Designed miniproteins, single chains, continued (2). Designs and how they scored, part 65

Each design is a single chain, and the fold is of that chain. pLDDT is the mean over its residues in the fold that is shown.

## One batch from the design tools (miniprotein)

Design m6375
Fold by ESMFold2-Fast:
Structure m6375 (fold): chain A 58 residues (1-58)
Amino acid sequence: GPLYRALVDLPAMNEDNLALREGEVVELLEEVDEQFWRVRSLATGREGIVPKSALEPL
């Protein structure tokens, strides 16, 4: 899918969430709803749900 960059550090607050560091590159896997996306970190290979507002397109 298309690639995005994390704008801020994101903690994993539950089992479905992906923790990200600012500047980490992720691939969009699925648009869950208008606010949340399932993504994969290219650095770690981990997948999870993040708010799309915390991401910018590359």
Scores: mean pLDDT 84

Design m6376
Fold by ESMFold2-Fast:
Structure m6376 (fold): chain A 79 residues (1-79)
Amino acid sequence: SNLEKALEYVEKAREALRAGDVEKAREYLEKALQYAKEAGDEETAKIIENAIKALEVGRVEGLAGLHEAEEYIKEKLKE
């Protein structure tokens, strides 16, 4: 599903950020956002947008935003 793809790209963004690649993390989050929008899930899209904004603040904030997005999408996929 589009939400499963959104989760996959959020997880890839987290791995990229842990490796210190902020640009790649942002690119993966932008792809995750596209899939969330295609799924028509505005709440998931907002969480991913917040993760992108957190990434601009710093690495710690970016990792926290990514963790929140991962948890949110995983809960959505259980419904």
Scores: mean pLDDT 85

Design m6377
Fold by ESMFold2-Fast:
Structure m6377 (fold): chain A 80 residues (1-80)
Amino acid sequence: SEKEKIKEEIIELAKQIEDPVYAEGLIKLLEALLNGEISTEEALESIKEGEEYLKELYPEKADEITAIFEKIKELLKKLG
């Protein structure tokens, strides 16, 4: 389905950061969103928190993380 394709694109983008703990958490977040367990607004808030967390862990990659998360946020809005 289109939603499953978007989910896979988001996961692939997250893998570029090379943080497996975040990637695993993102998969669970996307499953909750697709199952209607959380709202798009709640999912976007969680994504923003993850972006800030990763920038704190990897400040040298801040610009790369920003670019990746802008794409993730755009794709996430298409799921809701």
Scores: mean pLDDT 82

Design m6378
Fold by ESMFold2-Fast:
Structure m6378 (fold): chain A 56 residues (1-56)
Amino acid sequence: SRERRLAQLYAAEGILRSGASASSLIKDPQKSEEEKQLSLEQARELEEERRRLEEE
């Protein structure tokens, strides 16, 4: 079950990045930059949790 959750986290990260790029074309580029940074931080947190789940 843990592996399944890890896969979902990876999929979510991919979708978020794709969505951020699309938003940049439609919305203001400045706001997209902030969302991009937030996505990167979230991705790092998710990756850290992933490693912990794997060891746990």
Scores: mean pLDDT 60

Design m6379
Fold by ESMFold2-Fast:
Structure m6379 (fold): chain A 83 residues (1-83)
Amino acid sequence: SAALEYLDKAEENIDNGSTTAVSYYVDQAIKEATPEDREELIERLRKIKEKVQALIDTTSSEYNRKQGEEALKAIDKALEKLS
């Protein structure tokens, strides 16, 4: 799924300690989403949200914190669209 591949890219950046482009990848995942992706997208977005929050809570980087807050807003908007 193209939508799930975008979430893979978001998680790769987070796992490398970066919130860069996470909001962009979340928005692209929603644009590519099919009805059959819905349940897996919701589950993965919730896990990504937890990872982003953990990164914000531990980062000394103002850039990562600001980009992470933007990512959390994108995730919440995505989850609302999928509900």
Scores: mean pLDDT 89

Design m6380
Fold by ESMFold2-Fast:
Structure m6380 (fold): chain A 61 residues (1-61)
Amino acid sequence: MLSKEEVEELAKKAIEAAKKDKTAGKIAIKELRKLLEDPRLSEEQKKILEEAIKELEEILK
């Protein structure tokens, strides 16, 4: 299971990748949405991933 810190780090890396490459950003959104399907995630971890997805969607506009 991913820790909260690992989820935050993964979100940061996804956002940085999206800023450099829009295609990488689109892939990152799909990967983070897939992670949200994991029933083992805490509500706090889900919130971090959801906020990262929102930021990625703004970057891709």
Scores: mean pLDDT 80

Design m6382
Fold by ESMFold2-Fast:
Structure m6382 (fold): chain A 57 residues (1-57)
Amino acid sequence: SNELEEKALELARKLIEEEGLSLEEVAEILSEKFGLSPTEARFIAAQARLEIILANL
């Protein structure tokens, strides 16, 4: 289990749902807080966005 990626995904979901941040803003925060590359951070932010959409279908 990649605990760092799980924590990043959880934070990304909260930032999108509670703060209404864009994927780019979320990716930047994830990159800084977890030391993720920009590509990894964007991927996790996109995954969080998709999970939110699917959960509300």
Scores: mean pLDDT 84

Design m6383
Fold by ESMFold2-Fast:
Structure m6383 (fold): chain A 68 residues (1-68)
Amino acid sequence: SEHTKLGEKYFEEGKYYEALQEYDKALAEDPDNARAGLNRAKAQGKIDGNPDAEGVAERHLRQRHPDW
Protein backbone atom coordinates (compact mmCIF):
# COMPACT_ATOMS: atom_id res chain seq x y z
CA SER A 1 0.00 0.00 0.00
CA GLU A 2 1.17 3.53 -0.78
CA HIS A 3 -0.02 4.56 2.69
CA THR A 4 2.20 1.92 4.34
CA LYS A 5 5.23 3.21 2.42
CA LEU A 6 4.39 6.85 3.20
CA GLY A 7 3.92 5.98 6.89
CA GLU A 8 7.35 4.33 6.95
CA LYS A 9 8.87 7.46 5.36
CA TYR A 10 7.26 9.70 8.00
CA PHE A 11 8.45 7.34 10.74
CA GLU A 12 12.05 7.56 9.46
CA GLU A 13 11.73 11.37 9.47
CA GLY A 14 10.55 11.31 13.12
CA LYS A 15 7.04 12.44 12.14
CA TYR A 16 5.26 9.85 14.25
CA TYR A 17 1.79 11.46 14.16
CA GLU A 18 1.87 11.64 10.35
CA ALA A 19 3.18 8.05 10.21
CA LEU A 20 0.30 6.93 12.45
CA GLN A 21 -2.26 8.63 10.18
CA GLU A 22 -0.87 6.94 7.07
CA TYR A 23 -0.81 3.51 8.75
CA ASP A 24 -4.43 4.06 9.83
CA LYS A 25 -5.32 4.75 6.19
CA ALA A 26 -3.49 1.58 5.11
CA LEU A 27 -5.45 -0.44 7.70
CA ALA A 28 -8.73 1.17 6.56
CA GLU A 29 -7.98 -0.13 3.03
CA ASP A 30 -6.70 -3.54 4.18
CA PRO A 31 -7.42 -4.46 7.83
CA ASP A 32 -5.31 -7.64 7.40
CA ASN A 33 -2.13 -5.67 6.63
CA ALA A 34 0.09 -6.95 9.46
CA ARG A 35 3.01 -4.73 8.38
CA ALA A 36 0.87 -1.60 8.72
CA GLY A 37 -0.52 -2.82 12.06
CA LEU A 38 2.90 -3.52 13.58
CA ASN A 39 4.40 -0.30 12.21
CA ARG A 40 1.40 1.66 13.52
CA ALA A 41 2.12 0.23 16.98
CA LYS A 42 5.78 1.32 16.67
CA ALA A 43 4.68 4.86 15.78
CA GLN A 44 2.19 4.90 18.67
CA GLY A 45 4.94 3.63 20.98
CA LYS A 46 7.17 6.54 19.95
CA ILE A 47 4.34 8.98 20.72
CA ASP A 48 3.57 7.32 24.10
CA GLY A 49 7.17 6.46 25.02
CA ASN A 50 6.17 2.77 25.27
CA PRO A 51 9.01 0.36 24.28
CA ASP A 52 6.61 -2.64 24.16
CA ALA A 53 4.37 -1.24 21.41
CA GLU A 54 5.08 -4.28 19.18
CA GLY A 55 3.96 -6.67 21.93
CA VAL A 56 0.68 -4.78 22.21
CA ALA A 57 0.26 -4.92 18.41
CA GLU A 58 0.87 -8.70 18.40
CA ARG A 59 -1.90 -9.12 20.96
CA HIS A 60 -4.26 -6.98 18.86
CA LEU A 61 -3.39 -8.97 15.71
CA ARG A 62 -4.01 -12.26 17.56
CA GLN A 63 -7.42 -11.04 18.78
CA ARG A 64 -8.34 -9.89 15.27
CA HIS A 65 -6.62 -12.76 13.40
CA PRO A 66 -6.31 -15.75 15.79
CA ASP A 67 -4.51 -17.82 13.10
CA TRP A 68 -1.63 -15.32 12.79
Scores: mean pLDDT 73

Design m6384
Fold by ESMFold2-Fast:
Structure m6384 (fold): chain A 60 residues (1-60)
Amino acid sequence: SEETDELLKYIKEVYEELKKIDEKKATEIAAKGIDLYLAGASVEEVKKAIEEEKAKAVKE
């Protein structure tokens, strides 16, 4: 679906950005996002969870 494609694009962009800092953490955050979506979380809930993890990984 369009929403799934947009979410995967977003996860890929976050992964590419964080991979430059910590590849292991980038992989863990991407996997967490995918797992949440597969568990039935909405696209917005997954994006929020990824943003929170990203903020922790890059500091503030």
Scores: mean pLDDT 80

Design m6385
Fold by ESMFold2-Fast:
Structure m6385 (fold): chain A 85 residues (1-85)
Amino acid sequence: SLEREMEIGVIQVALAVVKVVLRKDPSPEVLAEAGEQLRKLAERARKAGAPEEVVEALLAAADAAEAGDAAAALEALDRALDLLG
């Protein structure tokens, strides 16, 4: 559906923005906020019918960001973006 395709497109753009922000400022405050946003994006991806692998990658990115691991968060983000196209 158009709504599903638009939602996936919005999620892809949001993930690209999070990646840019984390590369520039991997501070604890930014990582905590990124983790919160990534968790919300994972829920939105699940509701939009994204593959389970995408949702798992987004949750892994959120967990890593919440743990303060910017490198692991970026790796999981890259995986989610690759899986989405």
Scores: mean pLDDT 90

Design m6386
Fold by ESMFold2-Fast:
Structure m6386 (fold): chain A 68 residues (1-68)
Amino acid sequence: MSLEELKEEAERVVEELERRARELEKQGNTDEAKKLFRMAESLRKAIESGDRTLILVGIHEGREELER
């Protein structure tokens, strides 16, 4: 997988995390929503860094949280 493809995948995970966070806010689960927003921000920083390992870790952690 190219770095560009990896960044595209990470951007999709960020969008999914933010979407789930907004749904959690609607349900009154503000603590869980804040956690997902923080995960999305961390993944955005990983994308900006261009570090493949950080991006891969962020994608994995984000996907695990979304599967809950």
Scores: mean pLDDT 84

Design m6387
Fold by ESMFold2-Fast:
Structure m6387 (fold): chain A 80 residues (1-80)
Amino acid sequence: MEEQLEKLVEEAERIYKEYLEGKISGEEALLELEILLGLALIILGVGKIIGDEELIKKAEEAIERIEELIEELREKIKEE
């Protein structure tokens, strides 16, 4: 689960980079980031159910990073 969270963050950063490079649209990047956020939230839920404090912490950190990228992307779309 922790390795999956790291991969979700890496994928989110890759999606944001592809948007900055003009390889994907802002709308496509936003949709993909929102899907990754959903997956991180599911992992957070699993951590809470099993009482894994380290998994909860790492999931919250991954969620915060993905939400940061979504906010940055939304602001860039508004400026276009």
Scores: mean pLDDT 84

Design m6388
Fold by ESMFold2-Fast:
Structure m6388 (fold): chain A 58 residues (1-58)
Amino acid sequence: MEAEAQLYVELFRHELETLRRQGVSDEELRRVAERGLASMPEEAREAARRVADEILAE
């Protein structure tokens, strides 16, 4: 993955993990994840989708 795409994915993961840790509802986490995926560069989208699936599955 390109360095820029990797950075976007890492920031996305950190944001979702922080919200989950704060006790945000699954519905709100899903909304944030969908919004982030929609804004994600095409190159990072597959990796970001996997991150969202991992976090939401917990």
Scores: mean pLDDT 78

Design m6389
Fold by ESMFold2-Fast:
Structure m6389 (fold): chain A 59 residues (1-59)
Amino acid sequence: GPAEERKKILREVAEKLREIGDKIDRAIERAKEEAKKNGLSPEELGKLTLEEMRKLLGE
């Protein structure tokens, strides 16, 4: 019934949100590694995090 279809949609949305969260976490870790290697400022770290996130989430 309608409740079961809503549960299915909610599960699919939750799975997609989890996948996006995992990609964001990986982007943050990559940015941290780059910052650690180059002694980057917090502002430069923020720029790298955003850039890596764009690469993982696509154009």
Scores: mean pLDDT 76

Design m6390
Fold by ESMFold2-Fast:
Structure m6390 (fold): chain A 59 residues (1-59)
Amino acid sequence: LSEEQREKLREALRAAAEETGTSVREVEGVLAGVIDDPELRAAAERALRERGLTAEDAA
């Protein structure tokens, strides 16, 4: 990933964490498939998509 894409990734993870009242670490865990939380996953995927990223970019 480029530095610009990495910055957008950090913003997406933070936005999803703030929206769901959780932490960036938990958002990362959901995207990695370690945590089973469909609501948090949906919020994370939406935040990534709004910034032109996919779940694969976060893995």
Scores: mean pLDDT 77

Design m6391
Fold by ESMFold2-Fast:
Structure m6391 (fold): chain A 71 residues (1-71)
Amino acid sequence: SMEELEEYLEKIKKSLTEALKSAGLSDEQIERAVKELEEELKRLIEEGKSLEEIMNSLQRKAVEIYLKLTD
């Protein structure tokens, strides 16, 4: 459901934000990372992906963003 997707998005955004803050990134870098994750969500919805596929793709994208910024 949309409610499940919104709850999941809130949790993944919070986890990514807290992880990046702990890694010492600036507020500007964190804001850009969150926007990148939100753009990926919009793309997946536009492509008509299922709820499960969206959740799995967002989890993978968050990990990719984290690794890229903390390397």
Scores: mean pLDDT 84

Design m6392
Fold by ESMFold2-Fast:
Structure m6392 (fold): chain A 70 residues (1-70)
Amino acid sequence: MELSREEAVKRIRELGEKLIKELREKGAPEEDIELVERLTEELVKVAEKLSPKEAQELLEEYEEWAKEVL
């Protein structure tokens, strides 16, 4: 089932929140936490301008990146 753009944007925000929480638990530097916060906001802003399919692709790329930083 195709994700709506709104659903993709929501999942990007949720993933960003999860990453920040996990980074804080691991004792990551505040600079890294701020970077993830900024990245999440920029990705949300971009996703709002994209088609549903492109927003879903952006979410998927963010999920892959997130797995590398955790």
Scores: mean pLDDT 81

Design m6393
Fold by ESMFold2-Fast:
Formats: sequence, C-alpha cells, structure tokens
Structure m6393 (fold): chain A 68 residues (1-68)
Amino acid sequence: VDEADVYEALLEMAIAMGDFETAVKIAREALEKGLPLSVELIRDALQRAKEAGKTDYAKELEKILEEV
C-alpha cells in the first residue's frame, strides 16, 4: 500500500471520530512529505470543523486546502 493511501485512511478515521486535531496533524504531515491528499477529504474536514465550532482547526484546514 502506498504511503499516501495510509495517510488518506488515517485522515478519514480522524474525521469520522471528530478528532480535528489529529486530522490537521495527518494532513500537515502528508503535505510535508509531498504526498497527494484528497481535496474532497480536506473540504469535508473543514466543513465539519466549522460546524463543530473548532475555529482554530478550521483555519488550519483552510490553509492546508490552499496548499493541496
């Protein structure tokens, strides 16, 4: 399995658990490694973070989305 696939799976799990801190960490690490990330997953995480009132994590996810 490609490393990118592992990061996508971890990101999906973090989003499903509502763990936005972990979602941001996973997405940031993937970008630092130069791994491709699903734009749709990042958008999903951003929307759910906004709905949950996690403004700090929403801001970080928005920045990550700009880098993808």
Scores: mean pLDDT 81

Design m6394
Fold by ESMFold2-Fast:
Structure m6394 (fold): chain A 69 residues (1-69)
Amino acid sequence: MGKALLDWARTSPIGKEIRDFALEVLRDVEEKGVSLEEVAKKYGISVETVQRRVEWAREILKYEEELKK
């Protein structure tokens, strides 16, 4: 993901909502052990979208950790 999209996710009101959603999806998958299919059903999105949100949430967290250094 490009830096501009990561900065947008952190600073824009709409970006922050999408960021929070991506982090919630990541939590459901990694902490609660919910399958990608069950998360997709819960939010009414495709399994491919769930996977992209998980990857995006990981990239956001990594970028935010770099900004704290």
Scores: mean pLDDT 75

Design m6395
Fold by ESMFold2-Fast:
Structure m6395 (fold): chain A 82 residues (1-82)
Amino acid sequence: SLEEAAERLERLAEELREAVLAGDVEKARELHEEIRRLGEEALEEFGEELAREAGISVEELRERLRRHLEELERKVLELAAK
């Protein structure tokens, strides 16, 4: 379900935060890639419903997800570089 997908993504985001705080760059990169993949899968399965609820197109929802994932990756790389 959409709720189960959201819960799974939230758990992965928490694991990513822990990996970043531990300075585990390799683990952080692996978790980021898994979050990206699951986010894209959830968008493919639930994107039309989510877009309708948000009052936007599926294409715009996909673009927003892409930007969010790019910002998250940048932050992971910046934090890992410290």
Scores: mean pLDDT 75

Design m6396
Fold by ESMFold2-Fast:
Structure m6396 (fold): chain A 57 residues (1-57)
Amino acid sequence: MEELIKKIVEAYENNDEEKLNELSKEIIEKIPDVEEAQKFVKELVEELEKKGIVLKE
């Protein structure tokens, strides 16, 4: 899980849309449980905020 968060942070830092799409698919496949997914998203957001990265819409 920690390694997956690190890969996502690196993809955001590099603005790698293709890598982010691949990692999103991996998250869906590996985290089918809603509670686990929410915990993962929280940890990911905290790591992104520490790096000064904001989610783009």
Scores: mean pLDDT 71

Design m6397
Fold by ESMFold2-Fast:
Structure m6397 (fold): chain A 59 residues (1-59)
Amino acid sequence: EEEERAARFKDQALTGKKVKLKDGSTGTVIAQTDDEVYIKFEDGSIKKYPYSEIEEVLP
């Protein structure tokens, strides 16, 4: 059910939150879609990742 996936992330309000990626890097979510997040890193770069690359979402 789509609610299973959406509720897990949207309930935490990922936009504006820090996330840890599976490679150990961290960044701030600046935008999110159904399948992807746009993450800004400390070096100023912005990249999009699928949710599967997120290891941990910080509250």
Scores: mean pLDDT 69

Design m6398
Fold by ESMFold2-Fast:
Structure m6398 (fold): chain A 89 residues (1-89)
Amino acid sequence: SEEVEKEIAKLEEEFKKQLDYIDSLPHVTEETKRLMKAVLYGRYLARKAEILGLTDEQVDAEIRKLFPDVEYRAARRAYDATREILKKK
């Protein structure tokens, strides 16, 4: 559990830095920044789900809680794509 906690903390720190980077981008609309953040969140949740063994249903509920409508679709698509890459067979 301590090793898992360290992996999650590192993942969360990397995610926060990526969000800060998006907020720093010049000449990008707030709408586009919201979509970029949704995509990053989907990727973050895919990696977190792999580490913690979360189900797709648990992740979907979390995405729906934070991102209604267009942002939800972007985040879920990014999650699905990243999840497939992580499930190297």
Scores: mean pLDDT 84

Design m6399
Fold by ESMFold2-Fast:
Order: C-alpha cells, then structure tokens, then sequence
Structure m6399 (fold): chain A 116 residues (1-116)
C-alpha cells in the first residue's frame, strides 16, 4: 500500500514563504519520482516541480521559476517543495504525486492561501 502524508500548508501574506513536505511509504522511493501539482480555484491541475528519486533530475514550471524549489531526503522518503515570494495567484491546493510502475498516486492535498 502506498501512503502519502503531506504537511506544511497554511495561510501567508503576499511575499511570504512556505515549505510543503510529503512523506511517502510503500514504494521504492530511491527509484520513484515525486512531483508537485497544484490546482488553483476554478482551474485545471498544473505541474509545479518534480524530482526523479534516484537520478535527482529536477524540473520546475516556468510560471514559478525562482519561487519554487523541490528537494528530497531519500533516506527518510520525504519530498519537499520550498515556496518563496508567494503571490495571491499562488493560492491553491498543492498535491504530491508519486509514480510507481504504470500507476500514479496523488496525496490528499495541502491548502496554501496567500493574502494581500
């Protein structure tokens, strides 16, 4: 069984920062990729950032480049998304996403609210 435990969401003022975390169990984390998605109110889900587990290859959506940084602790099976200089338009539910074989697992989501 894949278990994804997310934390770190909350309310911040514009210009603030948050770190989201996702602890993943039931997978070979070192050989799995962990990505971060978000869904803004009324919008489709969009990819924010990702890291391949073993290779450490990093991708970041240009929309949030310089303001989102993924990192991971492979030994603890934890993925992080560091968000900085947040804007009101960054208000969304953020999801960690893990690929295992041909199956993709989504976390329950963590709400980030950015206020003026």
Amino acid sequence: NVVITESGGGTVKAGGSLTLSSKVSGVDFANSGVGWMRQRPGQAPEAIAGISGKDGGVVVNPLVAGRARPSQDVSNQTSYLHLSNLQVEDTAVYYSVVGVGSTTYWGAGTTVTVVE
Scores: mean pLDDT 84

Design m6400
Fold by ESMFold2-Fast:
Structure m6400 (fold): chain A 66 residues (1-66)
Amino acid sequence: MIEEMIERAREAVEELRRLGADESLIKLAEEQLRKAEAAKSELEAEIHESLALMIAAVARIAKRNE
């Protein structure tokens, strides 16, 4: 379900803010999340949600290696 997937991405972005991750990566993830929320098709929503989650994962890894 698109709503559930978007919520997961939103939670991942909020976790980055709590961790103090790179602001540029947080903004990129938030941009993808906004595009997922504005998507006109399920496929479009899945693409942007997946990109938001990948960016969040990269930001989390980068923060751990500081």
Scores: mean pLDDT 79

Design m6401
Fold by ESMFold2-Fast:
Structure m6401 (fold): chain A 57 residues (1-57)
Amino acid sequence: SLEELAEELYELAKERVPHDLSDEELREISRKVAQLILDYDLPMSLALSLLRLALSE
């Protein structure tokens, strides 16, 4: 589940969030955001906002 969510967030960030990060850095951030969502049972509707907050947009 974590791996699947992290991959989904990575693809979402690539499409929807402007950034100057490497693919490796983006994967790491996506995994951290996925972990945060799972640990705190956050709604998926916050995923894009959390990615934007974690990335420089």
Scores: mean pLDDT 76

Design m6402
Fold by ESMFold2-Fast:
Structure m6402 (fold): chain A 63 residues (1-63)
Amino acid sequence: GAVLKEVNKLIGDTLNLIGEIFELEMKLEESTNPEERAELQKKIEELKKKQKELLEKMKQLPG
C-alpha cells in the first residue's frame, strides 16, 4: 500500500544522505584549510539534520 511505498522512499533517501555525509566527512578529514573545513562541517550538519527529519517521519508512520 501507500505506507510501504512511503517507507521504502524514506529508507532510500536516508541511505543516500548517509553516503553524502560519509563523502563530506572524508573530505573534512583530508582538508587542512580552516575555511574549507568550516564549509564541509556546515554541509555535514545540514545533511545530518535532514537525516534526523527523515528518521522522525519513519517513526510517525503506522507499523
Scores: mean pLDDT 80

Design m6403
Fold by ESMFold2-Fast:
Structure m6403 (fold): chain A 74 residues (1-74)
Amino acid sequence: AVEALRRAIERLRELGRESSAELLEYALENRDDPLVLEITIGLLRIELGVSRLIGDEETARALAEAIEALEALL
């Protein structure tokens, strides 16, 4: 879970999704707070929907992996 999150953060930065990467870093630092994790998952699901709508498959894949890793921490 933590290793998967670190990989997702690195991948999102490589894709130019700095705000999503920063959001994940905050969630990783506050992973003991379920409210932080739930809010982060909600925000990333919105970003995933937008990425799929515009056809950004690489970003969508990275976001889906990040969401799965966050859900594993809940």
Scores: mean pLDDT 84

Design m6404
Fold by ESMFold2-Fast:
Structure m6404 (fold): chain A 66 residues (1-66)
Amino acid sequence: MADVAASESQAARDAVLAALREAGASDAGLAAFRSNTPEQQAAAASAMRNLLAQGHAEAAATAVDG
């Protein structure tokens, strides 16, 4: 088991959720995101992370349910 990898995965997920919240994502949208399977969360987080990295934080928040 990779505790470091698990910690990094959780930190990355929390960072994405925090950035989405700052950009205007609703609590309901964030809760829906967290309700997805780990596979769906990873895919969605990857797409949203790409938007955040490009400076499109509001677009990422809207995609969640802004």
Scores: mean pLDDT 66

Design m6405
Fold by ESMFold2-Fast:
Structure m6405 (fold): chain A 66 residues (1-66)
Amino acid sequence: MSELEWARAALAATRAGAGVAGAEGFLARVTNPEARAYAEKALAAARAGDREAAIAYMEKAVEALS
């Protein structure tokens, strides 16, 4: 799968309430530094319970790879 496909899967997981697992799974595979930075912010937001911020940052990670 491409990094963009991994990011889209992580975004779908984040929207479904599995944002921590989604962001961790993506971070294990991503090499693009901009997408990585957004995914790290998404993970921090998901761990803090901020689902809306986690979704917004994962959307930015998808945009960075598009």
Scores: mean pLDDT 85

Design m6406
Fold by ESMFold2-Fast:
Structure m6406 (fold): chain A 74 residues (1-74)
Amino acid sequence: KEIEEYEERIKKDPNDWKAYFNLGQVYFEQGKYEEAQEYYQKALDIAEAIGAPLSEILEIAVNHLKAAVYKVIP
């Protein structure tokens, strides 16, 4: 199960922003836009804090915005 795998990654490395990003993707695909937005926000916070490449930060930001829009227009 993808969710359990990403939760284990976060427990092993709390700075694994890719695990948070992937959790956001899973919740987005399930139509859980509010939860997706929360996980994308967490991924953004960590990626920005550790200085991840701008291309990766932009990918998270675009998906975060998409979740925020879909939350209003289901």
Scores: mean pLDDT 82

Design m6407
Fold by ESMFold2-Fast:
Structure m6407 (fold): chain A 68 residues (1-68)
Amino acid sequence: SSLEEELKRIFEEFAKKMAEAKTDEELEKIYQETAERIKELGKKYGDEALAEHAIGLLKHEVEQRKKE
C-alpha cells in the first residue's frame, strides 16, 4: 500500500483514540505514539515531507482539543 493509504488508516485510528481520551496526558500520549508511527512510515516510503505535514495536522488537532 501507499504512504497515503497508511496515513488515512492512522488518521482514522487517531480520531477514534482522540474521541475516547479524557485528559491532556492521554491526548499527548496518543499524539506521541501516532507521530512516531508516521515518522517511521515516512522513512520507509521515502516521503518524510508528507510524514512531517501529517504530524503537523495531528499536533494542531491535539492543541485544539486541549483548548476545549
Scores: mean pLDDT 85

Design m6408
Fold by ESMFold2-Fast:
Structure m6408 (fold): chain A 65 residues (1-65)
Amino acid sequence: VSEEELEEAVAEVAFAVYYSVGKKIGESVEKIAEETIKLARKHLGKAGIEKAEELAKELLEEAKK
């Protein structure tokens, strides 16, 4: 797989774990989205950051419905 594909996969797995745990312990959707983006910007390259931002945006849009 490409480096970009690996970064996206890492971002997806990390987001899924953080979302699942955060939701179970009562973290807000906004806090989950915010921390996901923050961690991706700290630890991942462009492809991973873009994937994390995409997932966070989808989560926030779903919460507004």
Scores: mean pLDDT 76

Design m6409
Fold by ESMFold2-Fast:
Structure m6409 (fold): chain A 56 residues (1-56)
Amino acid sequence: MSKEELFRETEVAMYVMAGAVYKLNGDTEGAIEYYEKALEIDPDDEAVRAALEELK
C-alpha cells in the first residue's frame, strides 16, 4: 500500500466520523456535508453513499 492510499483512507475515515457525530447531534446539514467530502475522496464508498441517501 502506498502512502497516498493510506492517507486517503484515513482522511475518508475522519470525514465519515465527523459526519456521524453531526448526525448524532441532530445536525443533518453538517452530516451531509462531511459525508459528501468523504465521497469526493472515495466515490465508490457504498456505505457512505447509503448514509447520504438515508439523510436526503
Scores: mean pLDDT 77

Design m6410
Fold by ESMFold2-Fast:
Structure m6410 (fold): chain A 55 residues (1-55)
Amino acid sequence: VEELIKKAEDAYSKGNYKEAARYYVEAHRQAVDAGDSELAREFAKKAYEALKKYL
């Protein structure tokens, strides 16, 4: 999960919002699988913010 967060943040800082959203969605999926509902909700919000900038 931490590696996906780093990739998402790097993509976001470079203006690659589509890639950033993709990595946050994958991080959300892994958090859900791990049973961490708080972390999953956080990544869902970050994915949404990245998508808003892409759109």
Scores: mean pLDDT 79

Design m6411
Fold by ESMFold2-Fast:
Formats: structure tokens, sequence, C-alpha cells
Structure m6411 (fold): chain A 55 residues (1-55)
């Protein structure tokens, strides 16, 4: 994995942990084993869900 890919995954993981801190271990495993595209899809879905919950 390139340094750029590792940095992107680390950034996405931090955003996921901010949205779902109770699932930090599961999210760490998911990010380690998933493509950037899959991670972005899950992050977008979680952001939409949290926005709906806060409305």
Amino acid sequence: MSAEEQAEKARLLEELKALEPDRAEELTEFVATSSIEQIRGVLEALKLRKAAEEA
C-alpha cells in the first residue's frame, strides 16, 4: 500500500471513529481490510444517518 493510501485510510478511520466511537475496534479492522472506495461509502452512509439523528 502506498504512503498516500495509508494516509487516506488513517484519515477515514479517524472520521469513522468520531461517528462511531463504540465500534472503534471493528472500524479499525474494517479499514485495514477494505478498499478506500468501500470505506468512503460506509463513512458517507454513517454521516447521513448521524445528520438524520441530529435533525
Scores: mean pLDDT 79

Design m6412
Fold by ESMFold2-Fast:
Structure m6412 (fold): chain A 87 residues (1-87)
Amino acid sequence: ADEVAEGLRRQAEAARKGAEKARELGAEEAAELAERTAELAEEARRLYEEALRTGSEELRARAEELAARADELGKEAAKLLQEALAA
């Protein structure tokens, strides 16, 4: 199994679960950021898998960019969720 693709899939799943919890708490901003994190992680996974099939280094670079953005956005979502839990 491809470790990077699997990691991105798990990140998307975790982000969707985080969005659900944020909505239960009324933390709409955290929920929106978590949903966007899931979307970016899923796009990164698709581009990464396509790069593996085609050998395209350009697609791989774009997948890495999206993965980095997903990681950054996911950290923001986690901070907002923690703030909502502490409120």
Scores: mean pLDDT 84

Design m6413
Fold by ESMFold2-Fast:
Structure m6413 (fold): chain A 97 residues (1-97)
Amino acid sequence: DKVKELLEKAKKEIEEAARNTLSVDEFIQRVKEIIENTYKEAKELGFSKEEIRKLLDEIRDYAVEVAESMFGPVAAERVRKELDELIKKIEEELDKE
């Protein structure tokens, strides 16, 4: 299952980002890059708009859980907000294509 493979890859990259960052700002930036790269790969592989939305939502939810564990609940809320804004922009791009 290619969707599951991309999700597991993104989760591992998020765990690496958490391990290799000292601030919530650096973590947010790395997770945004992971989401953008996952979106590009999913499009290349011909995923449907619904599959892409679900994949990005699951990646966001996982990043928020990791952020809460590493940086606390206030940081996790900030991560959620920043990633929601990015995903909304990506969804708008999907709807125009």
Scores: mean pLDDT 86

